# Designs tried in a protein design run: designed miniproteins, single chains, continued (2). Part 23

Each design is a single chain, and the fold is of that chain. pLDDT is the mean over its residues in the fold that is shown.

## One batch from the design tools (miniprotein)

Design m4779
Fold by ESMFold2-Fast:
Structure m4779 (fold): chain A 73 residues (1-73)
Amino acid sequence: SMAEGRAALEAGKEAFKAGDFEKALEYYQRAIELLGESNIDAMFNLGQVYAALGNIEESNKYLTKAAKLRLEK
């Protein structure tokens, strides 16, 4: 549901703030599953957590997609 997706997104932000990047990644992936790949906040935050984990390729992919979605809306 959208409510579960929003809850996952907020849980991911809390995990990221705490420095638990692996937990944040799991929550952001869940948020995208529930909210869809057009959700700019979830895509942007997923890109940020991949950067924190040192996965530059995935980070660039999701940050680029988030930027394109923001430009098209």
Scores: mean pLDDT 84

Design m4780
Fold by ESMFold2-Fast:
Order: C-alpha cells, then structure tokens, then sequence
Structure m4780 (fold): chain A 81 residues (1-81)
C-alpha cells in the first residue's frame, strides 16, 4: 500500500544516519508498525505505536530520541492516509 511504502521509505532514510544496532532496532520496529497499521483503525494504530515507542524507549534509552523522531513522522503519515 502507499502508506506501507511511505513508512518503509521513512525508515530507510532515518537508518542512513544511525549505527548498525539502531538500524536493526528500527527495522524490527518498522515491521511491527506496518503490521499494526494494517490490522487496526488509524486511531487504534496511533495509540498502539505510541505505547510501543514508550516501551522501546525504556528498553533502549540510548535510542530514545531517534525512536521519538521516527514515531512522530510515522504518526503524521498514518494521519494523512
């Protein structure tokens, strides 16, 4: 779908400036984000993605800022779709 392609393109763009571990984390998170966006309403998907981001920020505090920036752009894409 155009939304899934946009989310993957965003992840690829963000990954270009990240270290290898952050790139791997972003790849896994992007897969989960796309799954949530496919299987839930927009409002439910946004709420779940925000909760997933908060959980990942607690587990990987070193990547908290990058996760926040990525999630903000993903949510904007979902709202625009």
Amino acid sequence: SPLEEAIRALADERAATLDAEARLLLGVFTHEVIHVARTHSKEEAIALIERMTANLQRTYPEYAAELAAYTAEVIALIRAA
Scores: mean pLDDT 89

Design m4781
Fold by ESMFold2-Fast:
Structure m4781 (fold): chain A 60 residues (1-60)
Amino acid sequence: SSLYEKAKKAIEERAENALKSTTNEQHRKAIQKALEISLQMLDERVEKGLVSKEQLESIK
Protein backbone atom coordinates (compact mmCIF):
# COMPACT_ATOMS: atom_id res chain seq x y z
CA SER A 1 0.00 0.00 0.00
CA SER A 2 1.12 3.56 -0.76
CA LEU A 3 0.63 4.59 2.87
CA TYR A 4 3.16 1.98 4.02
CA GLU A 5 5.84 3.24 1.62
CA LYS A 6 5.18 6.86 2.60
CA ALA A 7 5.40 6.06 6.33
CA LYS A 8 8.59 4.04 5.84
CA LYS A 9 10.25 6.86 3.88
CA ALA A 10 9.23 9.41 6.53
CA ILE A 11 10.79 7.30 9.30
CA GLU A 12 13.98 6.78 7.28
CA GLU A 13 14.26 10.48 6.35
CA ARG A 14 13.89 11.58 9.98
CA ALA A 15 16.69 9.22 10.97
CA GLU A 16 18.93 10.50 8.14
CA ASN A 17 18.32 14.13 9.16
CA ALA A 18 19.12 13.29 12.79
CA LEU A 19 22.32 11.50 11.73
CA LYS A 20 23.39 14.54 9.67
CA SER A 21 22.91 16.80 12.71
CA THR A 22 25.27 14.85 15.02
CA THR A 23 28.82 13.48 14.99
CA ASN A 24 28.50 11.80 18.40
CA GLU A 25 28.97 8.03 17.97
CA GLN A 26 26.69 7.04 20.87
CA HIS A 27 23.92 9.35 19.66
CA ARG A 28 24.26 7.98 16.11
CA LYS A 29 23.89 4.42 17.40
CA ALA A 30 20.80 5.44 19.41
CA ILE A 31 19.25 6.96 16.26
CA GLN A 32 19.97 3.79 14.27
CA LYS A 33 18.41 1.60 16.99
CA ALA A 34 15.33 3.85 17.16
CA LEU A 35 15.00 3.61 13.36
CA GLU A 36 15.13 -0.20 13.50
CA ILE A 37 12.50 -0.37 16.25
CA SER A 38 10.23 2.13 14.44
CA LEU A 39 10.40 0.11 11.21
CA GLN A 40 9.61 -3.13 13.07
CA MET A 41 6.61 -1.51 14.78
CA LEU A 42 5.38 -0.16 11.43
CA ASP A 43 5.69 -3.61 9.82
CA GLU A 44 3.74 -5.24 12.67
CA ARG A 45 0.98 -2.62 12.48
CA VAL A 46 0.66 -2.94 8.70
CA GLU A 47 0.70 -6.75 8.87
CA LYS A 48 -2.23 -6.78 11.32
CA GLY A 49 -4.16 -4.25 9.22
CA LEU A 50 -3.52 -6.02 5.92
CA VAL A 51 -4.40 -9.45 7.34
CA SER A 52 -7.73 -8.15 8.63
CA LYS A 53 -8.64 -6.46 5.34
CA GLU A 54 -7.50 -9.37 3.16
CA GLN A 55 -9.41 -11.94 5.21
CA LEU A 56 -12.58 -9.84 4.94
CA GLU A 57 -12.14 -9.55 1.15
CA SER A 58 -11.43 -13.26 0.57
CA ILE A 59 -14.32 -14.80 2.50
CA LYS A 60 -14.52 -18.55 1.77
Scores: mean pLDDT 72

Design m4782
Fold by ESMFold2-Fast:
Structure m4782 (fold): chain A 80 residues (1-80)
Amino acid sequence: GKEDGRLGAEYGSLASEYAKQGDGKKGAEYTKLGAEYARRALEDPEGVLAGTAGAISAIGGAFDAYLADKEAGEEGMKAA
């Protein structure tokens, strides 16, 4: 229910943090966990709204992490 949505959002945030630290492997792992828990929350009738918020947070965190890593790589190439 709501707990699965909360966990999805939490793992999405962790994915973003690990990607910012340069740990793309852990970033990807936590992105998958966030998406899985958000999906489970959406399957719970009582947690549908919380699940939707969790799914959006997990996906948003994953994309933010991906874009931040890409921008850091491009900036590094400019500095080199």
Scores: mean pLDDT 65

Design m4783
Fold by ESMFold2-Fast:
Structure m4783 (fold): chain A 93 residues (1-93)
Amino acid sequence: SLVDQVREAADYAIELAKEGPEKAEQAARSLVGLMDAAIDQATPEEVDEIARVGEEAMEKLRELAKTMSPEQKEALQRAVDAVREAVERGRAR
């Protein structure tokens, strides 16, 4: 399902984000792109589920940031902001 694809992408993005700031930014871009594409095809109910997956990913990225270097924390904050914007775009439709 679209929701399952977004969940798998979110889990993968969080794992990549642990590898460094460049990987965190790459992971966020990939996840956001998939979220936007999935939302374009989704029913309103599926959009709510995709948004919830995005919100869960934001929380996991925030937790990850607590144990990271300042450079990594900035990259993870940008990743959280990008996912938040994707969630907001979905909910505005």
Scores: mean pLDDT 84

Design m4784
Fold by ESMFold2-Fast:
Structure m4784 (fold): chain A 71 residues (1-71)
Amino acid sequence: SVKERAQEIVDEAIKRIRELFENGASREELEKVVAEATQKLQDLEDETGDRETAHEGIQRLSLAYQEILKE
């Protein structure tokens, strides 16, 4: 489903951000992963027309990124 594809994009991005953060990556490197995942979610919206699912994915990604930075 579109929701499963969006969840996969978000989960993969969060995993990558966490791995990079734990290895001392720069904020620029972390934000690049966020930008790339956001683009994938926007591409998914363009492909499927499901704006709500893409928007929810972007919001979840942003919140997870902010929580990782607080660790």
Scores: mean pLDDT 87

Design m4785
Fold by ESMFold2-Fast:
Parts: C-alpha cells; structure tokens; sequence
Structure m4785 (fold): chain A 102 residues (1-102)
C-alpha cells in the first residue's frame, strides 16, 4: 500500500557544531509528524564535505522515517521540493518521488 509523505530535509552547520542532517516528515493522511536527526561526524563547513556523503546521509534519514512509519521505502511516495539532492537521496533510498512547490 503506497503512502504519501511530505518531507523537508535540511543540513545544520556551524563553526563549532557537527554537521547534521535533519528530516521532518508529515504523513499526509494522518497528519502525524516524524522527526529524524542524523549526525554526520563532520565538524567542517558543508562546502568541504563531498556532495555524495550528504546525499547518502539524506537517504539514510528517509529510510529511518519510513521505518518509523512501519513502511518499506519502496512503499512510500515522498512529496519533496525541486531540490536535486532530495530527489537523488529519495531515489537512493528506493522511494518514489512527487515534486511539489513549497
């Protein structure tokens, strides 16, 4: 059964803070909010981290959100912004993507 999940993913950075990937997802049917936090182990500016590492961390956040909903990634349709990294991360996680304007 396919579930539609609205998702926003961001990266938190700072000169003294570890880079972390933050995901906020809303189940469009139940309106339940799911929050996921993944520290990267990197204490450097985002510009110094390979794009693929950020994309992989975002994909991991997507997988964890699906697991919290009791779903496999392939059973999820993610409503995401037109962000190439989010699209790549969703595809890497095995989820279906629907692009929506924010």
Amino acid sequence: MLRKISITIGVLEGPTLELSVLGLAIDTETKEKIFEYLPTGRKVPLSEVPEEEITEAMAEVIKRIAEKLGLKPEDVVLEVSDDPRLIAAAEKAGAKVKIVPL
Scores: mean pLDDT 75

Design m4786
Fold by ESMFold2-Fast:
Structure m4786 (fold): chain A 65 residues (1-65)
Amino acid sequence: SLSEAVAAATAIEIRQVAEDVVETGPLPSGVVLGRLSTKEATRKAADEIIEAAEKGNVPVTIEDT
């Protein structure tokens, strides 16, 4: 759900990525998502988190490995 996705986004660990340097821990500043796999469930979960983060004005970075 949207509420769950927003809670997950703010609680997700922020890690270092090629495009951005981020902080580890639950932060108000953003969320980092690992590379999206071809697995549908992973993509759907990522989409929901991204949508919720955009709605809540939380920046999101996607790692491309």
Scores: mean pLDDT 46

Design m4787
Fold by ESMFold2-Fast:
Structure m4787 (fold): chain A 88 residues (1-88)
Amino acid sequence: MVPLSAEEKRALMEEKLRELAKKEAENLEKMLEEAEKLGDKEGAEVLKGIIEAGLSPEEVAEIIVAAHSESDPEKALAIIKEAIEKAK
């Protein structure tokens, strides 16, 4: 029924995730507002850090992709925080 194989779907999802991450990186202020509305204090602090560090959309997209690839939320958060610190 589905027109793509499992392997093709994984490759396409990875590509789409990078595109979405880049688009999200260009809309950091909107993401910050959404995080604040949801009461995600940790997410809001991370987004503020990214904005203040002046990371490019490409750099933010790589951080988002890396974090999404990590199944452990604590490790995913560490990836994001480390990238922000390196940008200072």
Scores: mean pLDDT 68

Design m4788
Fold by ESMFold2-Fast:
Structure m4788 (fold): chain A 109 residues (1-109)
Amino acid sequence: IEELLEKAIEAIERGDREEAIKLLEKVKESVKSEELKLLVTALILALEGKLDEALELIDKLEPIVGDELYIKAKLVVELISLGYFKSAAEVFRELVKELKEKHPELFET
């Protein structure tokens, strides 16, 4: 899934919403963790312009990933919704790296 996540991040970076959504849907299908599915679904909703719904899903992650990673996830969603795609991709890449380091179980396929 790391390859699919990097391709999704690259699609976000160039502002290709349709390709990013398609790649994130493939990530969602490949992971077993409900938490990573929630994160990916929130990002898809943000890319579709559904900010309030995306933020509600991110709030469910806080007790699992902790405050620091929760704040980063919220920031990615907000940056996508504002159209700051390059910044969103950079923060999302950092978020994925830290999630994999601290919560490797979330990436089980």
Scores: mean pLDDT 82

Design m4789
Fold by ESMFold2-Fast:
Structure m4789 (fold): chain A 88 residues (1-88)
Amino acid sequence: MFEEKARKRREEALAKFDEISEVKSEGRRAVFEEANELFAEVYLAMQRAEELLKDPEVRRELEEEGRRLGVSTYLVAYRRALEELRER
């Protein structure tokens, strides 16, 4: 039951993240503020991802990883941020 709900929420969050990953920070924040109940975890991970991307050394590493995986640099940063949040 909970595993199925968690899976569906994760699938919805991933689909929504792919849709908004190209949107500017201000627009992304506005969307997530309205969807707080569903996207609270995503919002915090996005904020942390933006912090990670401000470090030039970390950004370069994330860009290399994104190229290796065939995904956007922001998605790699988001996944790392989400992992950090779940470890706490």
Scores: mean pLDDT 70

Design m4790
Fold by ESMFold2-Fast:
Structure m4790 (fold): chain A 60 residues (1-60)
Amino acid sequence: GKEEIQSLLEEMASIGKETGNEAASALYEDSLSLVKEVDLTADGEEIALENAKEKLKELL
């Protein structure tokens, strides 16, 4: 769910910062911000969640 995606993005952002990969860290932080800004509490939750997964796929 949303919390699992947030946890994955937070872990990826942490790894990016620890490895000193500026581009990866920036992309992970941007994706995490997008997921946090989207309030997944309405009828659009499933669509927003799918979009978040697509962003994760682009980062991997």
Scores: mean pLDDT 62

Design m4791
Fold by ESMFold2-Fast:
Structure m4791 (fold): chain A 68 residues (1-68)
Amino acid sequence: SAVEEEVRAIVDEIAAELDFTDDETLEALTRQMIAYARARLGDAPLSEAQREQLRAAIRTNISALKAA
């Protein structure tokens, strides 16, 4: 799935940038973000604007998890 591959890549990129290494929490977040993206955007390739929107949402979620 193009959406699944893109979401996983974005989560991995941002987790590395933010030094977040809790694999169980990241997998749960990844599954949630994949479900969200599929429900809102379908399974077509993401536009650049949609990719940036997902990147921002994932960054916000990982930052919140680090602060908790």
Scores: mean pLDDT 81

Design m4792
Fold by ESMFold2-Fast:
Structure m4792 (fold): chain A 72 residues (1-72)
Amino acid sequence: SMLEEIAKRLIEEIEKLDLSSIEKQLLINEVKTALEAGKDPIEAAKKATELLESEESKKQVLEAVEKVEKEA
């Protein structure tokens, strides 16, 4: 499905980022939870970004989300 492809791309882009294991796990879990619920994984990733404490981490994640969103 389109949601599965978007979630897959988000997870792949998040895994490439220079983030802590905890930050990656938080983001990936939110994307997976959204997918299982039939919700928009892009919206889930944006909301999960707000839970990060580092501005550098937030910037990296938002750039990755925007890249996937433009390709969707």
Scores: mean pLDDT 84

Design m4793
Fold by ESMFold2-Fast:
Parts: C-alpha cells; sequence; structure tokens
Structure m4793 (fold): chain A 80 residues (1-80)
C-alpha cells in the first residue's frame, strides 16, 4: 500500500511536470518515462495514488499488467 503525504504528492507532481517539460530528444528512456508520468497525472489524484494498485493502473488505456507493475514500482521509488 502507498501512503503519500501532501508534501510527497506535491513533490511527485512537480517532478513529473518538470520531466514533461524538459526531456532531451536523444534519450528514448526519458520519452518513455514522460509518457508514463503524463498518464499518471491525467488519471490519478492524491487519494488515488494513496490507494494505487496494479489493477487500477491497468484501467489506463494501453497499460497492461507488466507496464502497470513498472509504473507502480516507479511511484513507490519516488515516494521514498
Amino acid sequence: KLSLSEEQYERFKRSMEALLEVAPRSVPEQEERKKIYKLILENFNKEDLNNLTVSKLQKIPGVGKKKAEEILKEIERLSK
């Protein structure tokens, strides 16, 4: 289970927004991460992130089980 404070959520949101604005065109991994962060920002608020599961991530069009697991791990990493 994820438990994000208001400060952690705001930091997470700012980090994703910064990545969406500044991504070098020559770094494919950065572009992939940018797409993931955009999907999270469009589909989840603070309450959703605190209760986030693989199943909830799979509700996003184009996100399968393996991709949902990768996204969840990235969110958990950022919430440390």
Scores: mean pLDDT 68

Design m4794
Fold by ESMFold2-Fast:
Structure m4794 (fold): chain A 62 residues (1-62)
Amino acid sequence: PRKLTAEELELLANNSELHIQALGVTELLLENGYSKEEIIDYLESVFGIPRATAERIIEEVE
């Protein structure tokens, strides 16, 4: 692994806030009848969340 840049470190520090926002969005999407695959694709496209992390977020909401 290479040395992280200041920008990369800042993104990691903000990960918890993005995670909380992603949980709220995931809950709303599930309540509106979106499939798990659609939610995963949305979280990846909008928040840049990896598929494995998006799956974990969905499990936390369920």
Scores: mean pLDDT 72

Design m4795
Fold by ESMFold2-Fast:
Structure m4795 (fold): chain A 72 residues (1-72)
Amino acid sequence: MRVTVVFPDGSRREVRVAPETTVAQILRGLGLDPAQYRVTVVNEKGERVVDPRTTLAEAGVEDGSVLRLEKL
């Protein structure tokens, strides 16, 4: 699936990932420490804070969803 990551500075990056990929794996792949960020999924179902240990499928992430990052 295709997911857009929005960084704390407002910059955006599109990534192509499997539904079985965890949120933490995406952040680590981008060179980020998952423990330092709050991740919010934004899609047609609304906005939800997600546990980085969940898979994209478990978090309700769909193709075209946005992952908004906020530094803790």
Scores: mean pLDDT 84

Design m4796
Fold by ESMFold2-Fast:
Structure m4796 (fold): chain A 81 residues (1-81)
Amino acid sequence: NVKDIVNELSKIVGVDLEKEKEKIKNFVNATGESAQKYNAEGILALLNNNLDEAIKAFKKALELDPNNAVSRFALEKLEAL
């Protein structure tokens, strides 16, 4: 379930991602193209229950930074659904 993925990611990053939604949205809007931007876009898409956008964003994050543990974990869980 998407909610389980969000809960596991929240534990990995050490914050309640649903409570950080506005901060994540602001980061995406303020940040240029980077692995961090696409990772944040993926998390935001998950919070909005948009699986296709989440997968696309996490794949782009990993294209720019293959060692991004958050994006890798999220993509593995999403592709197993």
Scores: mean pLDDT 83

Design m4797
Fold by ESMFold2-Fast:
Structure m4797 (fold): chain A 75 residues (1-75)
Amino acid sequence: SAEELREAILRGRRELAEFEASLENPSEEAREHLARAREYLDLALKYVEEGDLEKAYETAGQAVEEVRKAVEALA
């Protein structure tokens, strides 16, 4: 449902913020991917609010991909 997706995105935003706060000195590449992940989560939330669940789901997936790239850049 829309509410379940909204809750998942909000949880993702909280978890991403906590992850970022745990980093001592992330690389520029990692910081850029984390910034893009935040932007995609915010955009996905906007799509949920507009009732465009297809775009919300796709955009949330892009946020997950950016987090994956950030983790790779931290290694």
Scores: mean pLDDT 88

Design m4798
Fold by ESMFold2-Fast:
Structure m4798 (fold): chain A 93 residues (1-93)
Amino acid sequence: MEELERLREEWERLRWAALEGLVRAARESPDATEAQAVANFRGVEEQFEKAFEAGDVEAVQRTIDDMRGLLERYGLEPRRASREEYEARLAAA
């Protein structure tokens, strides 16, 4: 696998858990909303796609590392979700 393709596969496994982590963090915080958590996640996705299109391996890796840190903080494991389930979750926000 190309380096970028491997990182993309990792992001695909990470995305659902990262979104759930952000939503859970918002529920535990009086100053945050689930809508803000989803908006933040969409910003991260946009940043990832721009870095991926640019072939910026360092920026792609940094985005993945930041999300892994979030998962570690909340005791979450990477999991793969169906594309339809994931897209429905984002559309519902």
Scores: mean pLDDT 72

Design m4799
Fold by ESMFold2-Fast:
Structure m4799 (fold): chain A 71 residues (1-71)
Amino acid sequence: RAELEAAVAEAEALAPDEKSPLLWRYLAAGYAALGDLERAREALALARAAGGEPLSAEAQAVRDRLEALLA
């Protein structure tokens, strides 16, 4: 739980334009796993609006951590 909370906080700290649709979907799954269904729904809406910009190394690391924690 604490690692998931930290990974969600790291993802939240990234600017919206630094997040891919996949990262937003993992963030939504993280919120849902923490019981925050409203933020999960908002993150899914943002995933649909997000562009396909290349992820920074920091954004990729956060995505990979969320993927591992939610697997």
Scores: mean pLDDT 71

Design m4800
Fold by ESMFold2-Fast:
Structure m4800 (fold): chain A 90 residues (1-90)
Amino acid sequence: SMVATIRRVQTFIDNNDMAGVMSIIRDFYRNNPDNDVMQRFMQITYYIMYEKGMPWMPQQTINTFQVAAGRARVSPSDMFSRIRDDIDSM
């Protein structure tokens, strides 16, 4: 499930294991390119990385987040707030 995958991402980020994070992102993208589940996963991953103050972020993750914000016609900060609320509800 996406919830289980997000928990794995969180664990790798907490361990400062960027290779693990990148592996999950690549596997998820390969299996779910250009669909809503993949785009949602990328948005959540970007938010978690941003909150942890990590400087590295795949350009694809940033692009997916910006496209989603544009489609919703909201600012990136408003999208971060929405993602935070969704994560807090998990």
Scores: mean pLDDT 64

Design m4801
Fold by ESMFold2-Fast:
Structure m4801 (fold): chain A 56 residues (1-56)
Amino acid sequence: GHDLSIEKGRKKADELIKSGKLTKDNAATEAKSLVKGYTPPQYEDEIGKYIVDKLT
């Protein structure tokens, strides 16, 4: 269960990075909002960290 929810969030993050909607400049502020609909609230911090780490 948990793994699939995290995977969906990561796939959406990858899509947003590829499309340029998530960048190094906005990742720390916007990442949680942009993936919110694809990841349960309890995993927002993990997905946010994934995005920041990937863009750093």
Scores: mean pLDDT 72

Design m4802
Fold by ESMFold2-Fast:
Structure m4802 (fold): chain A 84 residues (1-84)
Amino acid sequence: NVEEGERLKERGDELAAQGRYREATLLYAQAGQLYLDAKDYEGAAESLENAAEAASQSPEFSPEEVEQLRGLAEEARKLAELAK
């Protein structure tokens, strides 16, 4: 739900600030999924954008995986614009 997504996003922010980008990516992606399930497309777009950025900072994620996250973020952003 939105509240759980917000908590995961906040924890992702903390981990990213510590340079723990792999863990931050996983939490941001989970937050994005919870926001999508709740049809909170703005929250989903922000979380998936943050996931892609964190993934780009981690050698554990391939460029293809980063682009997949960016693509999901773009789709969520488009849905957010339509759902205003």
Scores: mean pLDDT 86

Design m4803
Fold by ESMFold2-Fast:
Structure m4803 (fold): chain A 60 residues (1-60)
Amino acid sequence: MTADEVLRRAGSKRLTPRQLAEVLGLPRGLASALIRGLDRNGDGVLDKAEVGELLGMLEP
């Protein structure tokens, strides 16, 4: 799954912890922790580049 596909399935250009949990089937707490670790801007959401980094960490 690509970052673009994840964002498309979420219906948003940025991914919240709630949307990440829904799209990837993760517990909300885990999705929140992953976003917190990757969110370089501290805005509580992931853009397409940050989602790509997350998917790279989960698969390889």
Scores: mean pLDDT 75

Design m4804
Fold by ESMFold2-Fast:
Structure m4804 (fold): chain A 58 residues (1-58)
Amino acid sequence: NAETAERLKAAREAIEKLMAKGKSFDEAVRIVGDTLAANWGKPAEEVRKALEEAAEKA
């Protein structure tokens, strides 16, 4: 849905910003994924997997 796409887009932008500051992709995905999972009400593992899949398809 539109909300899912919007949240994933914002999360990708946050990951890119963390990587620009010297964080690894894995660290950035963990930080952003955990925060997004808490706000979205989904398991952290599910959200991290969705972020990794979105990065692979982009």
Scores: mean pLDDT 76

Design m4805
Fold by ESMFold2-Fast:
Structure m4805 (fold): chain A 65 residues (1-65)
Amino acid sequence: MNRDVSIETAAALVAAEVGAQAKVEFEGDTLIVTFKNNSEELKEKAKKALEEWAKKLGYKLVFKE
């Protein structure tokens, strides 16, 4: 992905691509993802997409609900 956007914005867009709403905060090498009012199916899809994306870029993920 082009780095014209922040890492937090990029991660939130990855969640949005699967239809999930999430707030993302970035601390050091860790992305902190908080899901808002989403179905469990959408959370699962977003978690998988974010885990794959973050692993490729070398970031850690923490999920909060």
Scores: mean pLDDT 75

Design m4806
Fold by ESMFold2-Fast:
Structure m4806 (fold): chain A 86 residues (1-86)
Amino acid sequence: MSKEEFEQLVKFVQDLLGVKKTGKLTREDVKGTPYEYLFEQADKNKDGFLDEEELKEFIELLEKELGMPKGYLEKLFEEYKKKNPL
């Protein structure tokens, strides 16, 4: 994934969570939300940020928590990219 595509994926997730689309999803963005627990599980190196692999795991955890089929958010991200081209 390119740096620009990764930042766009972060903004997509931020939009989904109802937080500001800064392009950096941090521990503070999810603090006090039901998603803080899922973020902490995905943040393997405990640096308060998610890299590309950790963000993909976070998305999979969100799908399971919200009762979505596996790959549903990946499909929504493809639609999001069409509406928000780089």
Scores: mean pLDDT 78

Design m4807
Fold by ESMFold2-Fast:
Parts: structure tokens; sequence; C-alpha cells
Structure m4807 (fold): chain A 80 residues (1-80)
């Protein structure tokens, strides 16, 4: 479900050590819900948010968080 996936993604964003990068990740997740509401593609919007969180975590050197976020994106993409 979109709600469970959103909670998992927010937990991953919370693991980003840099407060600014964590804030950007959280905003990206919030924006994805607005995009989903406007387009009707909630899963696709959340997939893009998960990939954004993965890229932010990779830039911060948190490869484990980045790999978990990318796995979540792939799981969600299969549900579309």
Amino acid sequence: MVEEARERLLELADRIADPFSRGVAEISIAVSLTVGKRTGDYLGALVEAARTVSRIAEREGQRDVAEEAERLARELEREI
C-alpha cells in the first residue's frame, strides 16, 4: 500500500545524517503525494521520491540507505 511505502521511505529519509539533506528528502516525499493526487499516479510519484532519497543518501556517503531506497523504488515499480 502507498501509505506503508511512504512510512518506510520516511524512515529511510530519517537515517540521512545531514539535517539539510534529510529535510530535502522529506520535502521530496511530501511533494510526491501532491503530484500523485494531481496526476492520479500515486505509485509512480512515490517511486520518483524513493529514487530522489537514494540519490541524496548516495551523495552523503550513506550507501546502505541509498540501496534500501532504490530497492523500495523497484518494489513499488513492480506494483504499477
Scores: mean pLDDT 83

Design m4808
Fold by ESMFold2-Fast:
Structure m4808 (fold): chain A 93 residues (1-93)
Amino acid sequence: GAEESRALAEKVVGPDIVALAEKLAENKDPFSVRFLEAVAKALGAGFAEAARELMAKQGKGTAEQQEAIDELLRLSPEGREELEKLLEERKKR
């Protein structure tokens, strides 16, 4: 579920980046797949592939979730900059 996907993402990138990704996704449609794909988009293609494999293994490979993944992969430069700012803030904590 979303809670499990959030916890997994927090182990990879930390809770502050996951919280931003969750907030961005929540304003439209809170899918657990959106949290992982937003994070994967910020960190690069390798993580995006791993996130897709994880979602497929959870048996939630619906057309709707695939569209959510595609939308997050097109995350705006502004959204990426927000993620980068949180990452810098995390380093200073």
Scores: mean pLDDT 50

Design m4809
Fold by ESMFold2-Fast:
Structure m4809 (fold): chain A 69 residues (1-69)
Amino acid sequence: SAAAARIQQLLEQARRNRELSAELFARGKELASGTTEQRFQGNELALKGAELDRESERLEAEAAALAAA
């Protein structure tokens, strides 16, 4: 069904966003032991990672709502 296809797309996007978030957090952690500028960059990457995790939560919630309908 169209709903099943949409649920799958939302969950796949959420998975990709979580994978990218993990990568950004890992890069941010590597930069945390560097220069002041590198630490600033690391904090920016961590903020972007957190944003992607929140987006994944929204996508997962949308998928759950569609599955319940």
Scores: mean pLDDT 90

Design m4810
Fold by ESMFold2-Fast:
Structure m4810 (fold): chain A 62 residues (1-62)
Amino acid sequence: MVDELIDRYVEMMENKGVTMDRIRDALQIADDILASIGQRLDGPSIDELLKRIEEEVKKRRE
């Protein structure tokens, strides 16, 4: 499931020109909002998501 989400982000970066720094910024804001209301998104942390997205980007580059 997370792999499909990560693949989706990679596709967005290629198709819409969304950069890794923009994704990081958006996820950081989302995490801050969730933390402020005392709820955590059911899924991996921002760091884990970013790491896996970067991994998929590098895998594609090779």
Scores: mean pLDDT 65

Design m4811
Fold by ESMFold2-Fast:
Structure m4811 (fold): chain A 68 residues (1-68)
Amino acid sequence: MSEEELLELQREQAKKLAKELEEKAKKTYPDAKIEVEIDEDGSVKVTVTVDGKELVLEFSPEELLLLA
């Protein structure tokens, strides 16, 4: 298995988890503004803004693989 194959799997897992987190956050806070950003290294950053308050959650690629 090549390093490129591993990186591609990490990116796919990051995208799946980002989508899952966005859907979950939207269900919990329907009036919230939810932004999901996936960095080139596969890190996922989720920003939830509710009533002018901002909560930022960041997951490394390694953490995402453990959660998937």
Scores: mean pLDDT 71

Design m4812
Fold by ESMFold2-Fast:
Structure m4812 (fold): chain A 81 residues (1-81)
Amino acid sequence: SSEIEKLREKVAETAGLLAKAKNISPAEAAEEVLKKVAELVGISEKTLRDILKGKKKASKELLKKIEEAIEKVKEEVLKEA
């Protein structure tokens, strides 16, 4: 769905910022972002990845929590840069 595509784009953007801030690969940064988002939402990293790939359905409430968690991780990255 378009909502899931937006979340994937936000994760990619946040991972790019983290990769630059920490001087790590984009792949390593993406893994760190997904881990932090999953912890904030209270789901496993595997479940989060499956939702973002469209393999697992998530409620609108869960998708909003994921979006809010991505924004919190982005703010934390920007504070440390």
Scores: mean pLDDT 84

Design m4813
Fold by ESMFold2-Fast:
Structure m4813 (fold): chain A 94 residues (1-94)
Amino acid sequence: MEAKLPALTPEERQRLLDHVREALRASKAGDLENAEKHIDEVRAILESKATSEAERLYVDAVYHYLRSLAYENAGDKEKAEEHRKKALELIKQA
């Protein structure tokens, strides 16, 4: 099975990228609560557009990858590595 990007409109893609930027900004400031809220919004946008199992695998991989970046920015290297490993495993299954 190949992980596949859900089809997004240009406006949906811009909204998604805005939430990614805000999540990373919040995580660098140590605000994991706001980082998590923005990561959940990214997941919601992608899940609303996912129509296949391959697209759902991509959503899960992105979710874990963004979590890994947020934990890395917050200094939690162990949790960052766990989520990075999960994201990589999901991508390899595709």
Scores: mean pLDDT 83

Design m4814
Fold by ESMFold2-Fast:
Structure m4814 (fold): chain A 65 residues (1-65)
Amino acid sequence: SLAEEGRRLFEEALEALRAGDVERGTRLGSQSYLLLSEAGEDEEAARMAEELRREAKRLGVHTQL
């Protein structure tokens, strides 16, 4: 489902950010948000985007999520 794919991409975005791959992390995070929103999981999408922002800030990584 779109929601399952979105959650998978969210996990990959977090791992990319932790590995220092800012471009991949931002891209996957944006794709995760879009897929969750398309699935009607708007609240989940917003929450996960906020978690990505907090993790990026914690790691000192620049992201535009």
Scores: mean pLDDT 80

